# Designed miniproteins, single chains, part 104

Each design is a single chain, and the fold is of that chain. pLDDT is the mean over its residues in the fold that is shown.

## One batch from the design tools (miniprotein)

Design m3845
Fold by ESMFold2-Fast:
Structure m3845 (fold): chain A 58 residues (1-58)
Amino acid sequence: SAAEVAARAEAAASAAAKGASDQLGQTHANSGAREVEEATGRPARGTGTADGAKVEVL
């Protein structure tokens, strides 16, 4: 139906916007991981999404 096609188009647009936000979040997470590695001397992993960024010391 036309409503179903419109819903899919809206979902695709939302997914694209989230992808862009996730890229920004990952960039912030990577920066945080580098700072933690510099400060602690331990490897760290950054994970970032539209909802936020976190850094995990490995």
Scores: mean pLDDT 76

Design m3846
Fold by ESMFold2-Fast:
Structure m3846 (fold): chain A 89 residues (1-89)
Amino acid sequence: LVEELKKARERYEKARQAGDLEAAVQSTEEILKLLEEIAKRHPSPEIYRLIAKVYEDLADLYEQLGQTDKANEYRKKAEEWRKKAEELA
């Protein structure tokens, strides 16, 4: 998981620097999936806040792609994870 997360993060940075929004979305969704798996095994306020941040990043990417409905949906998911983090704290 940690090694997979590191590689997904590297793909995200490369995509972002290249301006490849589609690749950035793909790598961000991969990061999100790995973080949610970690959170299921080791729940903590820190991991929940990180998941919320990744959902915010994904929302920004979808907004840049003109996918406003998806962007709004992911912003709502980010808020839900922030609330979960507060409940654990």
Scores: mean pLDDT 83

Design m3847
Fold by ESMFold2-Fast:
Structure m3847 (fold): chain A 93 residues (1-93)
Amino acid sequence: MEEAELRREELLALIRMAGQIVIKRLEKEDPEVAEEIRRLVDKAVEALERGDLEAAARYLEEAAELLEKAGDLEGAELFRLLAERVRRLGEEL
């Protein structure tokens, strides 16, 4: 149970880091998409902090879909992997 808490903190750090990297990259090419990704990352972080794994995963998947539509396939894959890790956190308990 304490291990799940440590994994949640690790996921929070990874989500924030991934968001910063992707947003910084998109800011120059597509600032509107960058702002929407920032909003979705913030919502995913907030959901994960309150233990709402389903909402957190959904927001990360929504961000991945926007990145895919914007042509950032690497960012989309990264966010899909993070969403899968969030879902698996619930399965490990």
Scores: mean pLDDT 82

Design m3848
Fold by ESMFold2-Fast:
Structure m3848 (fold): chain A 131 residues (1-131)
Amino acid sequence: DIERIQELLLKVIEMLEAGASVEELREFLRENKPSAKALIEIAYAALRLGRREHALLALEEAGKLLGIDVEELLKKGYNLEEILRRLVAKLLGVDFSTVSRLSMAMQLYLMLTNASPEEIERLAEAALKNK
């Protein structure tokens, strides 16, 4: 439901720009129970706004839904941007190495449009050829 994702994302962006705390975001997520796709979009928006602790919270909640241990990835030295890409790869059903060849905007577009693994691989190969 793209419309629901957009609704939640706009509300979170408004909250973040108003200076909302991590605890206020946690309460919002608890009340609204976003999908993994919505949580990934929220995490990306938080990263773009420099709100790294808010981004981490959204990534942790998305990881719980996708069976990815975000805390363990952090312990291994992965940064938030790498964790975000791994969650997107999991949703798309492709290897991280495949999606890492695409821009973040393209990865998120493919996630929201439910692109097939075959479409993603084709785009990743095209990106490699244009270097």
Scores: mean pLDDT 84

Design m3849
Fold by ESMFold2-Fast:
Structure m3849 (fold): chain A 60 residues (1-60)
Amino acid sequence: TFTLDDVKAALGGVLGRQDLFARLTVTGDNTIAVTTTDPRTRAVVDAFAAAHGVTVVYTD
């Protein structure tokens, strides 16, 4: 029912509400690539990924 683009939009909204920003890209195979070096942003992304069953790959 939910697409990866919907999940990406929801994650972007969560980050934005906390004044956190990262580049988010949907890749194949249920994966979202996240460009960030901020550990607070990573913590929020990790919690979201665990809650929604998506795979996240971090890039610098």
Scores: mean pLDDT 77

Design m3850
Fold by ESMFold2-Fast:
Structure m3850 (fold): chain A 64 residues (1-64)
Amino acid sequence: MSEEEIEAEILEALARALLAIARLSGDPSVLPRVRRLVDELEPLDPEAAERLRREIRELEEELA
């Protein structure tokens, strides 16, 4: 497995953990941090990044 693949897995895991915190707490203030992690993930795994961007948007609508 390449270093890029490992980095992508770590970034996705961190983004998902922060999304889970946002969902459980109802606190949208962590969403900009999730967005930044997804931006770093995009060049490594664009499909995973797109899925996370969709989840962020859905959560933003739910918390609005």
Scores: mean pLDDT 82

Design m3851
Fold by ESMFold2-Fast:
Structure m3851 (fold): chain A 87 residues (1-87)
Amino acid sequence: SAVEAAEKAREAALKEAGERGRKLMLDGGASEETAEAGGEWARDTFLGINPGTIVPRTQPLLELEAELKAQGAAVAAALAAARAAEL
């Protein structure tokens, strides 16, 4: 179904968001612990949840924040549209 496809796309995008946040921290020379925090921050940001995790604020982080918010909103809209179409 369109809903199932949209849900799978959202799950894949959420996983990628976490991996991008983790990689950003590691590329910046952060520890593995900070990298895990970066992944959690990125997933929360993608979902539109205010992150409880504190991560170092850098220009690349601010750019990633804007991109993840836009991607999360687009995926949420696509899923909502798919669900509405099946009603």
Scores: mean pLDDT 83

Design m3852
Fold by ESMFold2-Fast:
Structure m3852 (fold): chain A 71 residues (1-71)
Amino acid sequence: IEESKLSVEEARKLGEELGKNPDPVVAVTTAGILAAASDKEGQIALLEAVIEHSKDPEVREIAKRMLEELK
């Protein structure tokens, strides 16, 4: 059985928390690390949640770029 380090639900919750983080460097760096620890589905879910919940245009642009590389 393939082991997933992050479920899609866990990835979405983490992406929401990271998107709401007031520090854009922490949000982007942590999202990148967690995405690398996820399967493709969890990585997409995490990045989409960051884009949806972030108020910082820099964080949204970086997350959007990472998501585009996965499509």
Scores: mean pLDDT 70

Design m3853
Fold by ESMFold2-Fast:
Structure m3853 (fold): chain A 65 residues (1-65)
Amino acid sequence: MEIKGVARAVKDFEAKTPEELSFNKDDILEVLEEVDEEHVLARSVETGREGLVPKEYIEILQRVE
């Protein structure tokens, strides 16, 4: 799957549901889709795991098409 953008975590986040992705501050995430105004579907560069990420916990660095 092609990425839609790249984001950096601005703080630690622990998944509260199986659909969410846990990450640490400064982790790099590949943004796959914008799910709604508050969430994206992202993939961890380090682990390759995918899940929902709250937009308030990430900074979008670059959009790719």
Scores: mean pLDDT 78

Design m3854
Fold by ESMFold2-Fast:
Structure m3854 (fold): chain A 55 residues (1-55)
Amino acid sequence: SMEELQERIERLKKEIEKAKEDLANSTDPVTKDRLEFRIKELEENLKKLEEQLAK
């Protein structure tokens, strides 16, 4: 349903926000690379869900 899709989008936005916070507070290069990769994946998933919502 649209409501379930919106809830999924909100959860994903919170996950991205947390990952960006973790990245800003991280000093370890390996952790930074992992977080940057994760953020990109989450943002791509968010884009797909938002495109599905607009459909």
Scores: mean pLDDT 85

Design m3855
Fold by ESMFold2-Fast:
Structure m3855 (fold): chain A 70 residues (1-70)
Amino acid sequence: MRAELEREIEEALLLMRRSVNKLMLKRPSVPEEKKEEAQKLLEEAERALEAGDLEKARELLEEAEKILEE
């Protein structure tokens, strides 16, 4: 059921974008380069989702989260 997965990824994108914005304000100890890299990955994930590439969008979301958690 791709429709269910698509909604799940859209929600994850929204939550992660919100998390990135909050992290940029609360944790200046995270290098700016890492935050910019994560934001770029989020934008690429959004484009992949718009193109219907749900797997790519998910992989990019995981990558962004990994960068921010480091």
Scores: mean pLDDT 72

Design m3856
Fold by ESMFold2-Fast:
Structure m3856 (fold): chain A 58 residues (1-58)
Amino acid sequence: MTEEELREEYERVGRIALAKLDPERAKKTVSPEDIEEAKKVSPQELADRLLELQRRLG
């Protein structure tokens, strides 16, 4: 498991998590398509995943 792969997943989960947690803020930093895709994923699971990845990365 490489750190680059971890960063890529963190970035993807991060932008999707932002869209779920704060769609208002996400619409400025994340594409509207990604925001809609975020609806397909559980917000709680995204938050947990993001935190886990963040801890592993840092």
Scores: mean pLDDT 72

Design m3857
Fold by ESMFold2-Fast:
Structure m3857 (fold): chain A 67 residues (1-67)
Amino acid sequence: SLSLDEQAQAAQAIADANQAHKDASAEEVKEAVKKALESLGLKVVSLSVHTHNGRNAAIAKVERAES
């Protein structure tokens, strides 16, 4: 499992990517969130998009990337 610090970094990266791409397509917001999380050295285990009032937000489950 991820540490609390790693979870906080992942949550912030997801929030930042969604905010920057709030008016983007579902595919674009998914790619942005995935890239942000991978930049932290995390493996994206699942990635989904929720659409509400014409805005897309991605939600991800992450694990620590193993060497």
Scores: mean pLDDT 79

Design m3858
Fold by ESMFold2-Fast:
Structure m3858 (fold): chain A 76 residues (1-76)
Amino acid sequence: SNEELFKKADEYVEQGKEVAKEAEKLGNKKAALLADSEVGMGLIARGVGIVTGDGEFALEQAKKALEKAKQVLEEA
């Protein structure tokens, strides 16, 4: 169901927030801001999914945002 897909999307967004926190703990302000930006895109995509009833879109965009946030942290 879309409800379960939105729930999973939220889980990926929360994981992305943790990635941003780790970058902040390392004192890398640029990486923290870039990771936060990726999380922000995930939240926007979730909103689009809710308005359009497209949970699959919300989930895929949230996964993509998390992977990009992780890449930013790895490059830090």
Scores: mean pLDDT 81

Design m3859
Fold by ESMFold2-Fast:
Structure m3859 (fold): chain A 65 residues (1-65)
Amino acid sequence: SVESLLKMLKSKDPEVRRNAALGLGALGTAAGEEGVKALEELLKDKDPKVREAAKKALEQIEKSK
């Protein structure tokens, strides 16, 4: 669910955050406004791989519009 993925984005583990971001991207528009906002915040993440995952997820959601 979106709620579970949003919770995972708050994990201290960057691998968990990266996987959650990719999961939200895979949902496309079903990620909803909350998912998009969370991914936009993740673009400022300390881990560059997490930032890249957030960017790819946002691109995937945009393509689903």
Scores: mean pLDDT 83

Design m3860
Fold by ESMFold2-Fast:
Structure m3860 (fold): chain A 61 residues (1-61)
Amino acid sequence: SAEVEKQIQEAIDLLAKLADNPELVRQLSELITKAKEYLDQGNLELAKQYLEEARALAEQA
């Protein structure tokens, strides 16, 4: 859905902003990749769950 695609793009933008913390960027990238995989499978519930975890992790930066 457009909503989930927008959330994925926002998460990618966050990765660029957090480039000074490579460990955090790696973890966020993994969560975003999983979200994309679930989105491609049509599993919006899991895609949103992984995006939420990515945002929570980014808040720790």
Scores: mean pLDDT 77

Design m3861
Fold by ESMFold2-Fast:
Structure m3861 (fold): chain A 103 residues (1-103)
Amino acid sequence: ASELARKYSKLPDVPDEEFDKAIDEAVKAMNEARELARKAGLSDEEITLAASYAMGAVLRKVGAAEPFANALKAAGHTDLAQAVREGAERGLTPEEAVERVKA
């Protein structure tokens, strides 16, 4: 997981250990948001949005949120790109990401 993220999203000035830790934390936040959203009875689309919000909040710590959002937008996932950016701007927790999608 971390090696692919580093290859496509790593910034030159971020140490490998710091970047790998942030990617692992982003995956953990994504999985926590997905589980909370599923338990709340949200749709697959809403679950994916909640995961994107939570992931953006962690990726911002190593400057990876904007590159990742740009990659999502290039792949046609404009809504997910915006969720990553908003999550990064607000620093949303997994719980806050789920509440944001419910609203």
Scores: mean pLDDT 78

Design m3862
Fold by ESMFold2-Fast:
Structure m3862 (fold): chain A 72 residues (1-72)
Amino acid sequence: SAEIEARVASQRPVIEETLRALGVPEDRIPALVAEAEARLRRYLAQNPEVTDPAELERIARVITLTVYEKAR
């Protein structure tokens, strides 16, 4: 949905900043961003009640951390 895509796109800076803070090299960031965005998209499709910006940011950070740990 266009609304879900807008919510996912709004979190790209948070996802990128989180990965850089974790020391992920720049050449690896695009692939991990894509995986984090795919997981966030799936989460929002299953949890349509999540509309609060602060909650969305917290969820994006948690998903990004999970993606990072599993990519090791």
Scores: mean pLDDT 87

Design m3863
Fold by ESMFold2-Fast:
Structure m3863 (fold): chain A 68 residues (1-68)
Amino acid sequence: MKVTAYTLDGTKVELDTDGKYEKISDDVFFYTDENGNVYAVGTKKPISDPKELEKVKDEDLTVIKVEL
């Protein structure tokens, strides 16, 4: 399933909950999209499974593009 999120600069990002995620800390994942773009996905409260992103409020979800 895809969750629509916005970066702090207002750029729209579609987060695929079945996509590639790497847990970095209790509240941060690196998400890699189909084009190889990497995003840091933060939640106000820690989540264990990227599928829980569907239930996170937009205001409690932070997405930042990572330059590698």
Scores: mean pLDDT 77

Design m3864
Fold by ESMFold2-Fast:
Formats: sequence, C-alpha cells, structure tokens
Structure m3864 (fold): chain A 58 residues (1-58)
Amino acid sequence: VPLSDEVYAAVAAAIEEAQRAYRAGDVARALEILTEGVRRYPESPFARAALAELRALA
C-alpha cells in the first residue's frame, strides 16, 4: 500500500531523529523514537526496517 506524503515525511523525520540520538550514544532514545514511529505508522515498511536495523546494532 502506498504511503501518503505526510506519513513518508513523518517517518523520515523520526528516522533522522533516531540517527541523531544513536550518534550521540543514546541507543535507548533512538529505540524509543523508532518504536513510537512504528506504533503511529504500523503500515510503514521504512519505520519497521529502521527499528529492526537499530535493534541488530544494539
């Protein structure tokens, strides 16, 4: 299912915020941001993929 532009923008922003937290060494914060993104946009494969990648690194 194609995502709306609003959902794409929101998910991209969440991924960027999580990446900033991860680079700052706050892995817990990064996980919280991506987990929230998946909860708000469960249909987004991008949010789920980003969370899975971060969990693999953590």
Scores: mean pLDDT 77

Design m3866
Fold by ESMFold2-Fast:
Structure m3866 (fold): chain A 55 residues (1-55)
Amino acid sequence: MTWTAEQVREFVAARLGRELSDEEVAALIAHADRDGDGTLDEAELRVLERALGLP
């Protein structure tokens, strides 16, 4: 499954228990986006989770 910026925002907000700004989400996607299409797959999402210190 491929995650758009809005879906990543919702996912991370649920995991952290707080909302993120669009700028924060964009920065996280840029950091984790290995395929360069502006979306994250499940493996890239794990990179993002690790960057946020999530288990």
Scores: mean pLDDT 72

Design m3867
Fold by ESMFold2-Fast:
Structure m3867 (fold): chain A 58 residues (1-58)
Amino acid sequence: SHSELAREHGEKAVEALRAGNAEEARRHFFESVRHAREAGDDELIDEIVERVAAAAEP
């Protein structure tokens, strides 16, 4: 489902950020948000944004 794909890409974005791979993180983040929008799940979009922001340490 779109919700499942959104969560999968969100996890991949977090993993990429932790590994220092900003370009890969960006690709997965955009895919994650796209799938969450197609699912019509605003809560999921907020969840993804929060998780990615938390992983993007200074």
Scores: mean pLDDT 82

Design m3868
Fold by ESMFold2-Fast:
Structure m3868 (fold): chain A 61 residues (1-61)
Amino acid sequence: SAREEALAELDRLREELTALWRAGRLSPEEYLAVTQAVLAAVNAGDYEAAIEILRAALARL
Protein backbone atom coordinates (compact mmCIF):
# COMPACT_ATOMS: atom_id res chain seq x y z
CA SER A 1 0.00 0.00 0.00
CA ALA A 2 1.00 3.65 -0.38
CA ARG A 3 1.17 3.93 3.44
CA GLU A 4 3.48 0.89 3.73
CA GLU A 5 5.73 2.35 0.98
CA ALA A 6 5.79 5.76 2.75
CA LEU A 7 6.63 4.13 6.12
CA ALA A 8 9.43 2.07 4.53
CA GLU A 9 10.94 5.21 2.91
CA LEU A 10 10.59 7.10 6.23
CA ASP A 11 12.43 4.31 8.09
CA ARG A 12 15.19 4.24 5.44
CA LEU A 13 15.72 8.03 5.67
CA ARG A 14 15.66 7.93 9.50
CA GLU A 15 18.38 5.25 9.47
CA GLU A 16 20.47 7.37 7.05
CA LEU A 17 20.16 10.46 9.28
CA THR A 18 21.02 8.42 12.42
CA ALA A 19 24.07 6.90 10.67
CA LEU A 20 25.32 10.41 9.79
CA TRP A 21 24.79 11.56 13.41
CA ARG A 22 26.68 8.49 14.74
CA ALA A 23 29.52 9.20 12.26
CA GLY A 24 29.80 12.77 13.63
CA ARG A 25 28.59 14.29 10.34
CA LEU A 26 25.62 15.97 12.07
CA SER A 27 25.59 17.83 15.42
CA PRO A 28 23.40 16.56 18.30
CA GLU A 29 21.44 19.85 18.13
CA GLU A 30 20.77 19.49 14.37
CA TYR A 31 19.85 15.80 14.82
CA LEU A 32 17.40 16.69 17.63
CA ALA A 33 15.81 19.54 15.62
CA VAL A 34 15.24 17.34 12.54
CA THR A 35 14.01 14.41 14.67
CA GLN A 36 11.50 16.65 16.49
CA ALA A 37 10.17 18.08 13.19
CA VAL A 38 9.79 14.54 11.77
CA LEU A 39 8.03 13.38 14.96
CA ALA A 40 5.56 16.30 14.74
CA ALA A 41 4.71 15.42 11.10
CA VAL A 42 4.32 11.69 11.95
CA ASN A 43 2.07 12.53 14.95
CA ALA A 44 -0.09 14.61 12.57
CA GLY A 45 -0.34 11.55 10.24
CA ASP A 46 1.57 13.42 7.50
CA TYR A 47 4.16 10.85 6.41
CA GLU A 48 4.82 12.74 3.14
CA ALA A 49 5.79 15.87 5.14
CA ALA A 50 8.02 13.72 7.42
CA ILE A 51 9.80 12.25 4.35
CA GLU A 52 10.28 15.75 2.84
CA ILE A 53 11.76 17.08 6.12
CA LEU A 54 14.28 14.19 6.17
CA ARG A 55 15.14 14.55 2.45
CA ALA A 56 15.68 18.31 2.86
CA ALA A 57 17.92 17.75 5.93
CA LEU A 58 20.00 15.07 4.15
CA ALA A 59 20.36 17.28 1.02
CA ARG A 60 21.92 20.04 3.19
CA LEU A 61 24.68 17.68 4.49
Scores: mean pLDDT 86

Design m3869
Fold by ESMFold2-Fast:
Structure m3869 (fold): chain A 93 residues (1-93)
Amino acid sequence: MSPEELLKKAEEALRKAEEALRRGDLESALEHIREAIRYAAKLDELGETEAALELLERAARLAAELAERADFELQIEASVALIAAAALITSLK
């Protein structure tokens, strides 16, 4: 997959996550956040570190917002996604 294709997929995943959060579809929002983190990690693997960092920071913000709204089980999963994004951000800096 090309860096341009990965960037487009990550941007679309983040957009879908934001829309799902607005609708109160927390499970869908979490899935899209996880997709964005996966695409950002692949972008870093291809040398697109600055783009990956920007996407990971956005995903982390959405995961934090989701955790504030979620029930206990989904809150744990959202926190895991946030920690994963934060760990990647730290490793890339």
Scores: mean pLDDT 83

Design m3870
Fold by ESMFold2-Fast:
Structure m3870 (fold): chain A 62 residues (1-62)
Amino acid sequence: SGAALAADLLVAEFGLSRELAERVVALVQQGRYDEAIALLVEEGGLSEEEARRAVAGVQALL
C-alpha cells in the first residue's frame, strides 16, 4: 500500500524509527498536516523545512 511505502521512505530518507514513521503517515492520512510536521520536528529531530518536505513526500505516495 502507499502507506507502507510512505513509512519506508520516512525510515530510509529521514532516519526515523518505524513507530514514528507510522504515526506520521497516520496523521497525514487524516489530513492533520500541522500535527505531522510538529511530530517530525519534536520527536524526529527534523527542521521545520525538512518536516514539510517529508510530509510532501508522504502525500505523494498516498
Scores: mean pLDDT 88

Design m3871
Fold by ESMFold2-Fast:
Structure m3871 (fold): chain A 55 residues (1-55)
Amino acid sequence: MLSDEELLQSALQLAKSLSHLPKEVVLHLIRSLLDMEGVSEELKKKILEAVEKLL
């Protein structure tokens, strides 16, 4: 499993690479990835908020 910092950076890089897609689609894909990795709800919320601010 990636560290919390590596998960955050990976999610931000993925969001940047997918910036041509609608914001809702990007957020859904990131959420699905975090769910698959078993990320905590607190960290998941923090990552999704960072991605939303980036988009």
Scores: mean pLDDT 78

Design m3872
Fold by ESMFold2-Fast:
Structure m3872 (fold): chain A 74 residues (1-74)
Amino acid sequence: SDFQTFEKMIAEIDKKVEEAKTLIELHILDSFVAMVEYLARRILTPAQLQQIQAKIAELKKKIEEKEKEIEEKK
């Protein structure tokens, strides 16, 4: 299902955020998150979109926290 595809995409991006070591990698991942959100708004039902948007919000926060950690270490 499309919903399961979006869940898998978010999980894969989340894994890549954990593995990211540079700000460039995080900026690329942030761009992918924006693309996923754009596509989800067009493909998913309102109820499914709400669930995916909640996960995207958590992922965006995680990227921001990871960016701060990388900047503070240098």
Scores: mean pLDDT 84

Design m3873
Fold by ESMFold2-Fast:
Structure m3873 (fold): chain A 87 residues (1-87)
Amino acid sequence: MAEEAAEAAREAARALGASEEEAEAVGEHARALAERVASLTDPEELARAREALERERADAEALPDPAVREAVLRAVEALERVLEAAE
């Protein structure tokens, strides 16, 4: 759900040192992105979104700080669930 992705993105932003105002802005962008992903029905667009999330997951897994890595991975996983539900 879009709100779950928004909350995970806010937590990731806070873990990266963002202010509350910045975290809220990131959360709103994540919500809009999740809503867009949920509305995708074109197989080509779904495939591109999946590839983008796979790259984001790999980048998150490479982060050196375990706490930041966990927070960012939670945000990626929330978007992966939205994409899986859209498929």
Scores: mean pLDDT 75

Design m3874
Fold by ESMFold2-Fast:
Structure m3874 (fold): chain A 74 residues (1-74)
Amino acid sequence: SLKEEIERMIEKARELVEEARQSTDPFEREVLLGIALITAAVARNIAKQHGDEEGVKLADEVIDEIVRAERELR
């Protein structure tokens, strides 16, 4: 289902954030966080287009997590 696809994308974005946090390479961290952000933004856009308010909220939450991780890993 669409809801399951959105949830899977959000989970993948969170996995990428965790990989970035475990990486000791600043370049790898940047790439992983960038992919996580794109993945979360796509999930948010799909959720918004289909009126999935819960999916939009979950995507916004993971985007906030990515922004926080980017600041902490600078």
Scores: mean pLDDT 88

Design m3875
Fold by ESMFold2-Fast:
Structure m3875 (fold): chain A 65 residues (1-65)
Amino acid sequence: MEKELEELVKKAKEEIEKTPEEKREEVLRKKIEELEEKAMELLVKLGKASREELEEERAEARAAS
């Protein structure tokens, strides 16, 4: 799991570097959302957490920021 997330982060980083400066912030936000969704899917597939629990935790983290 950790290795898969690492690869996704590296790929996102490369895409951001290739993106023009003006659009970089928008692309970065989109990639963060995609990575968060993917991380939740992986945790559910591994049986470490339920989708509901991860969504609640994510909502709480967003509310705290």
Scores: mean pLDDT 70

Design m3876
Fold by ESMFold2-Fast:
Structure m3876 (fold): chain A 71 residues (1-71)
Amino acid sequence: MAELEEEKRRLLAEAREVLARARHAPELRAELEALLRELEAKERPSREELLELEVEIGVLQLADAVYTVFP
């Protein structure tokens, strides 16, 4: 469990940082916010749930970067 607890804390912190910086793709930002709230409330999220959070973080980062370069 220690590994998943550490991964959860890392991903929640990363998600908050990405949300604080992202200004584009409001739909993706809303999806990441919803997932962040859901996983933060879960005492024991699964590896699959944490992987989904990591993927959503990456998707928002990529979309925000693309819209910054090609508005």
Scores: mean pLDDT 79

Design m3877
Fold by ESMFold2-Fast:
Structure m3877 (fold): chain A 102 residues (1-102)
Amino acid sequence: VEEAAERARRAIEEARRSPLPEATRHVERALQAVVDILAAAQEALRAGRYEEAIRAAEVALELAREVLETIEELGLPEHLAEAARALMDAARALIEEARRAL
């Protein structure tokens, strides 16, 4: 989770400093890092580590929101914004499921 979160933050920063074609690539890397964090949250949930799942999903939610803000700020394609919103929804669903299981 920590390494994936660092990859996402670096990709967001690089996107903000890059021309649009390179910015798109960095945003895609950030979205993939959020996917990796959500995968870790899902594994923690399956293992009954509910508090760990909540923490990982909360990190994913915050990063996905920051990616969405970056996409909107840079005027990147709508399909990237849709991907970021889908990841935010997935993170919220994981948090809710884990909280119910506690």
Scores: mean pLDDT 88

Design m3878
Fold by ESMFold2-Fast:
Structure m3878 (fold): chain A 70 residues (1-70)
Amino acid sequence: KKEEARRLIDNVIRAGRKMPKEEGDLIVESAAKWLLENYSKEEVDELIAYAEQRDPEVAKRLREAIEKLT
């Protein structure tokens, strides 16, 4: 259930570290939209905590994207 989301987060972290902010933000925004479409708020918060443990910077960007999308 959450395995696909964790895999997506791992891929976003890997890609986001190597991209300019503008391009990385598009990838992060797409991931945030997918998470919001497939998981509850509580599940999304837990997945952001998972990202925070691996890359605080990318986790912050995901949180900001989710906030903008409501």
Scores: mean pLDDT 77

Design m3879
Fold by ESMFold2-Fast:
Structure m3879 (fold): chain A 64 residues (1-64)
Amino acid sequence: GMHEEILRLIGEILRLIGEIEDLRLQIKQLKANGGDQSRIDALNSRINELQRRRDGLMNQLRQL
């Protein structure tokens, strides 16, 4: 039902937030160690994809 859908979306959003934060930590570590810019760019691209997915799910949650 609607309640189960809300809980599912929240769980998925929280998982994406956690993945984004992990990737941000990886970028911070790379920058501290002399920064591989190509790898940093790849991680930022992945973060952007996850942020778009998170925002889409948050919009779905707002419609419920």
Scores: mean pLDDT 87

Design m3880
Fold by ESMFold2-Fast:
Structure m3880 (fold): chain A 107 residues (1-107)
Amino acid sequence: SPEAEEAAALLRLIEGEITPEVMERFGLTPEQAEELRRKARAYDEVRERMRSSEKVREVVTEALKLYKAGDIEGARAYLREAGYSEEEIQKILDAIDFGLWVRELYS
């Protein structure tokens, strides 16, 4: 299906495989491809941190609940109170955004 092909292409982006064929399929500019790669990298890094740390897993799970409820600023505030830097907060939110987008394409 078109959805399965799009999901497969996104999995290749998570693996760092932004090919000319993938760019053409999604109509991505080079700038958009770099932003998508950045978000995919953030997703992979946060996923690995969650595997290695129960505290990170719990914090990201709570931020995800707030984000899914549409409370992005509440998620940001929660992460700040948990002791994360602004750069780390943005990385976690980018990872959540990318993960939810990938899940939506699989649905």
Scores: mean pLDDT 78

Design m3881
Fold by ESMFold2-Fast:
Structure m3881 (fold): chain A 85 residues (1-85)
Amino acid sequence: MLSPEEARRFLEDAIAGLQRTKKRIENVKSPEEAKLLEIQALMLGIAARTAAWLSGVDDPEGLARIDKLVEEVKKLAEKKIQELS
């Protein structure tokens, strides 16, 4: 099982990863790449929520930030798919 310390680090890494994915999606060249980055963001969000739940970490602000970043990546992916198709 993840320790609370490992879970907190995972959430921080997930936030950083989602921010990098958001930046990357702004510069994608294909709708397929945009869709892949959307899927990766969704999976990372699920993994972060699962890690928090399994470790008993109560971080509503961090989880809300992750959910917001996932939603932002999804919206950017939709926009890029529309622009590139």
Scores: mean pLDDT 84

Design m3882
Fold by ESMFold2-Fast:
Structure m3882 (fold): chain A 66 residues (1-66)
Amino acid sequence: MTRITARGATVEGATAAALLLIGSGAEVKVTFGEPTVIEARGASDEGVRSAVQALESSGAEVEVER
């Protein structure tokens, strides 16, 4: 399981990140708030990298726990 914690994420950025993880084959749960927490099961390394890039591009500060 991969947990992505994003501070200052927009709803659009968080949604884009979740869609990238789902597209990689992951089961995703998003908890919107400050911080926004995205939990992914079965995510590929490329899917996680793309999701982090989407969040950082939205101006978020991102931390990843595996």
Scores: mean pLDDT 82

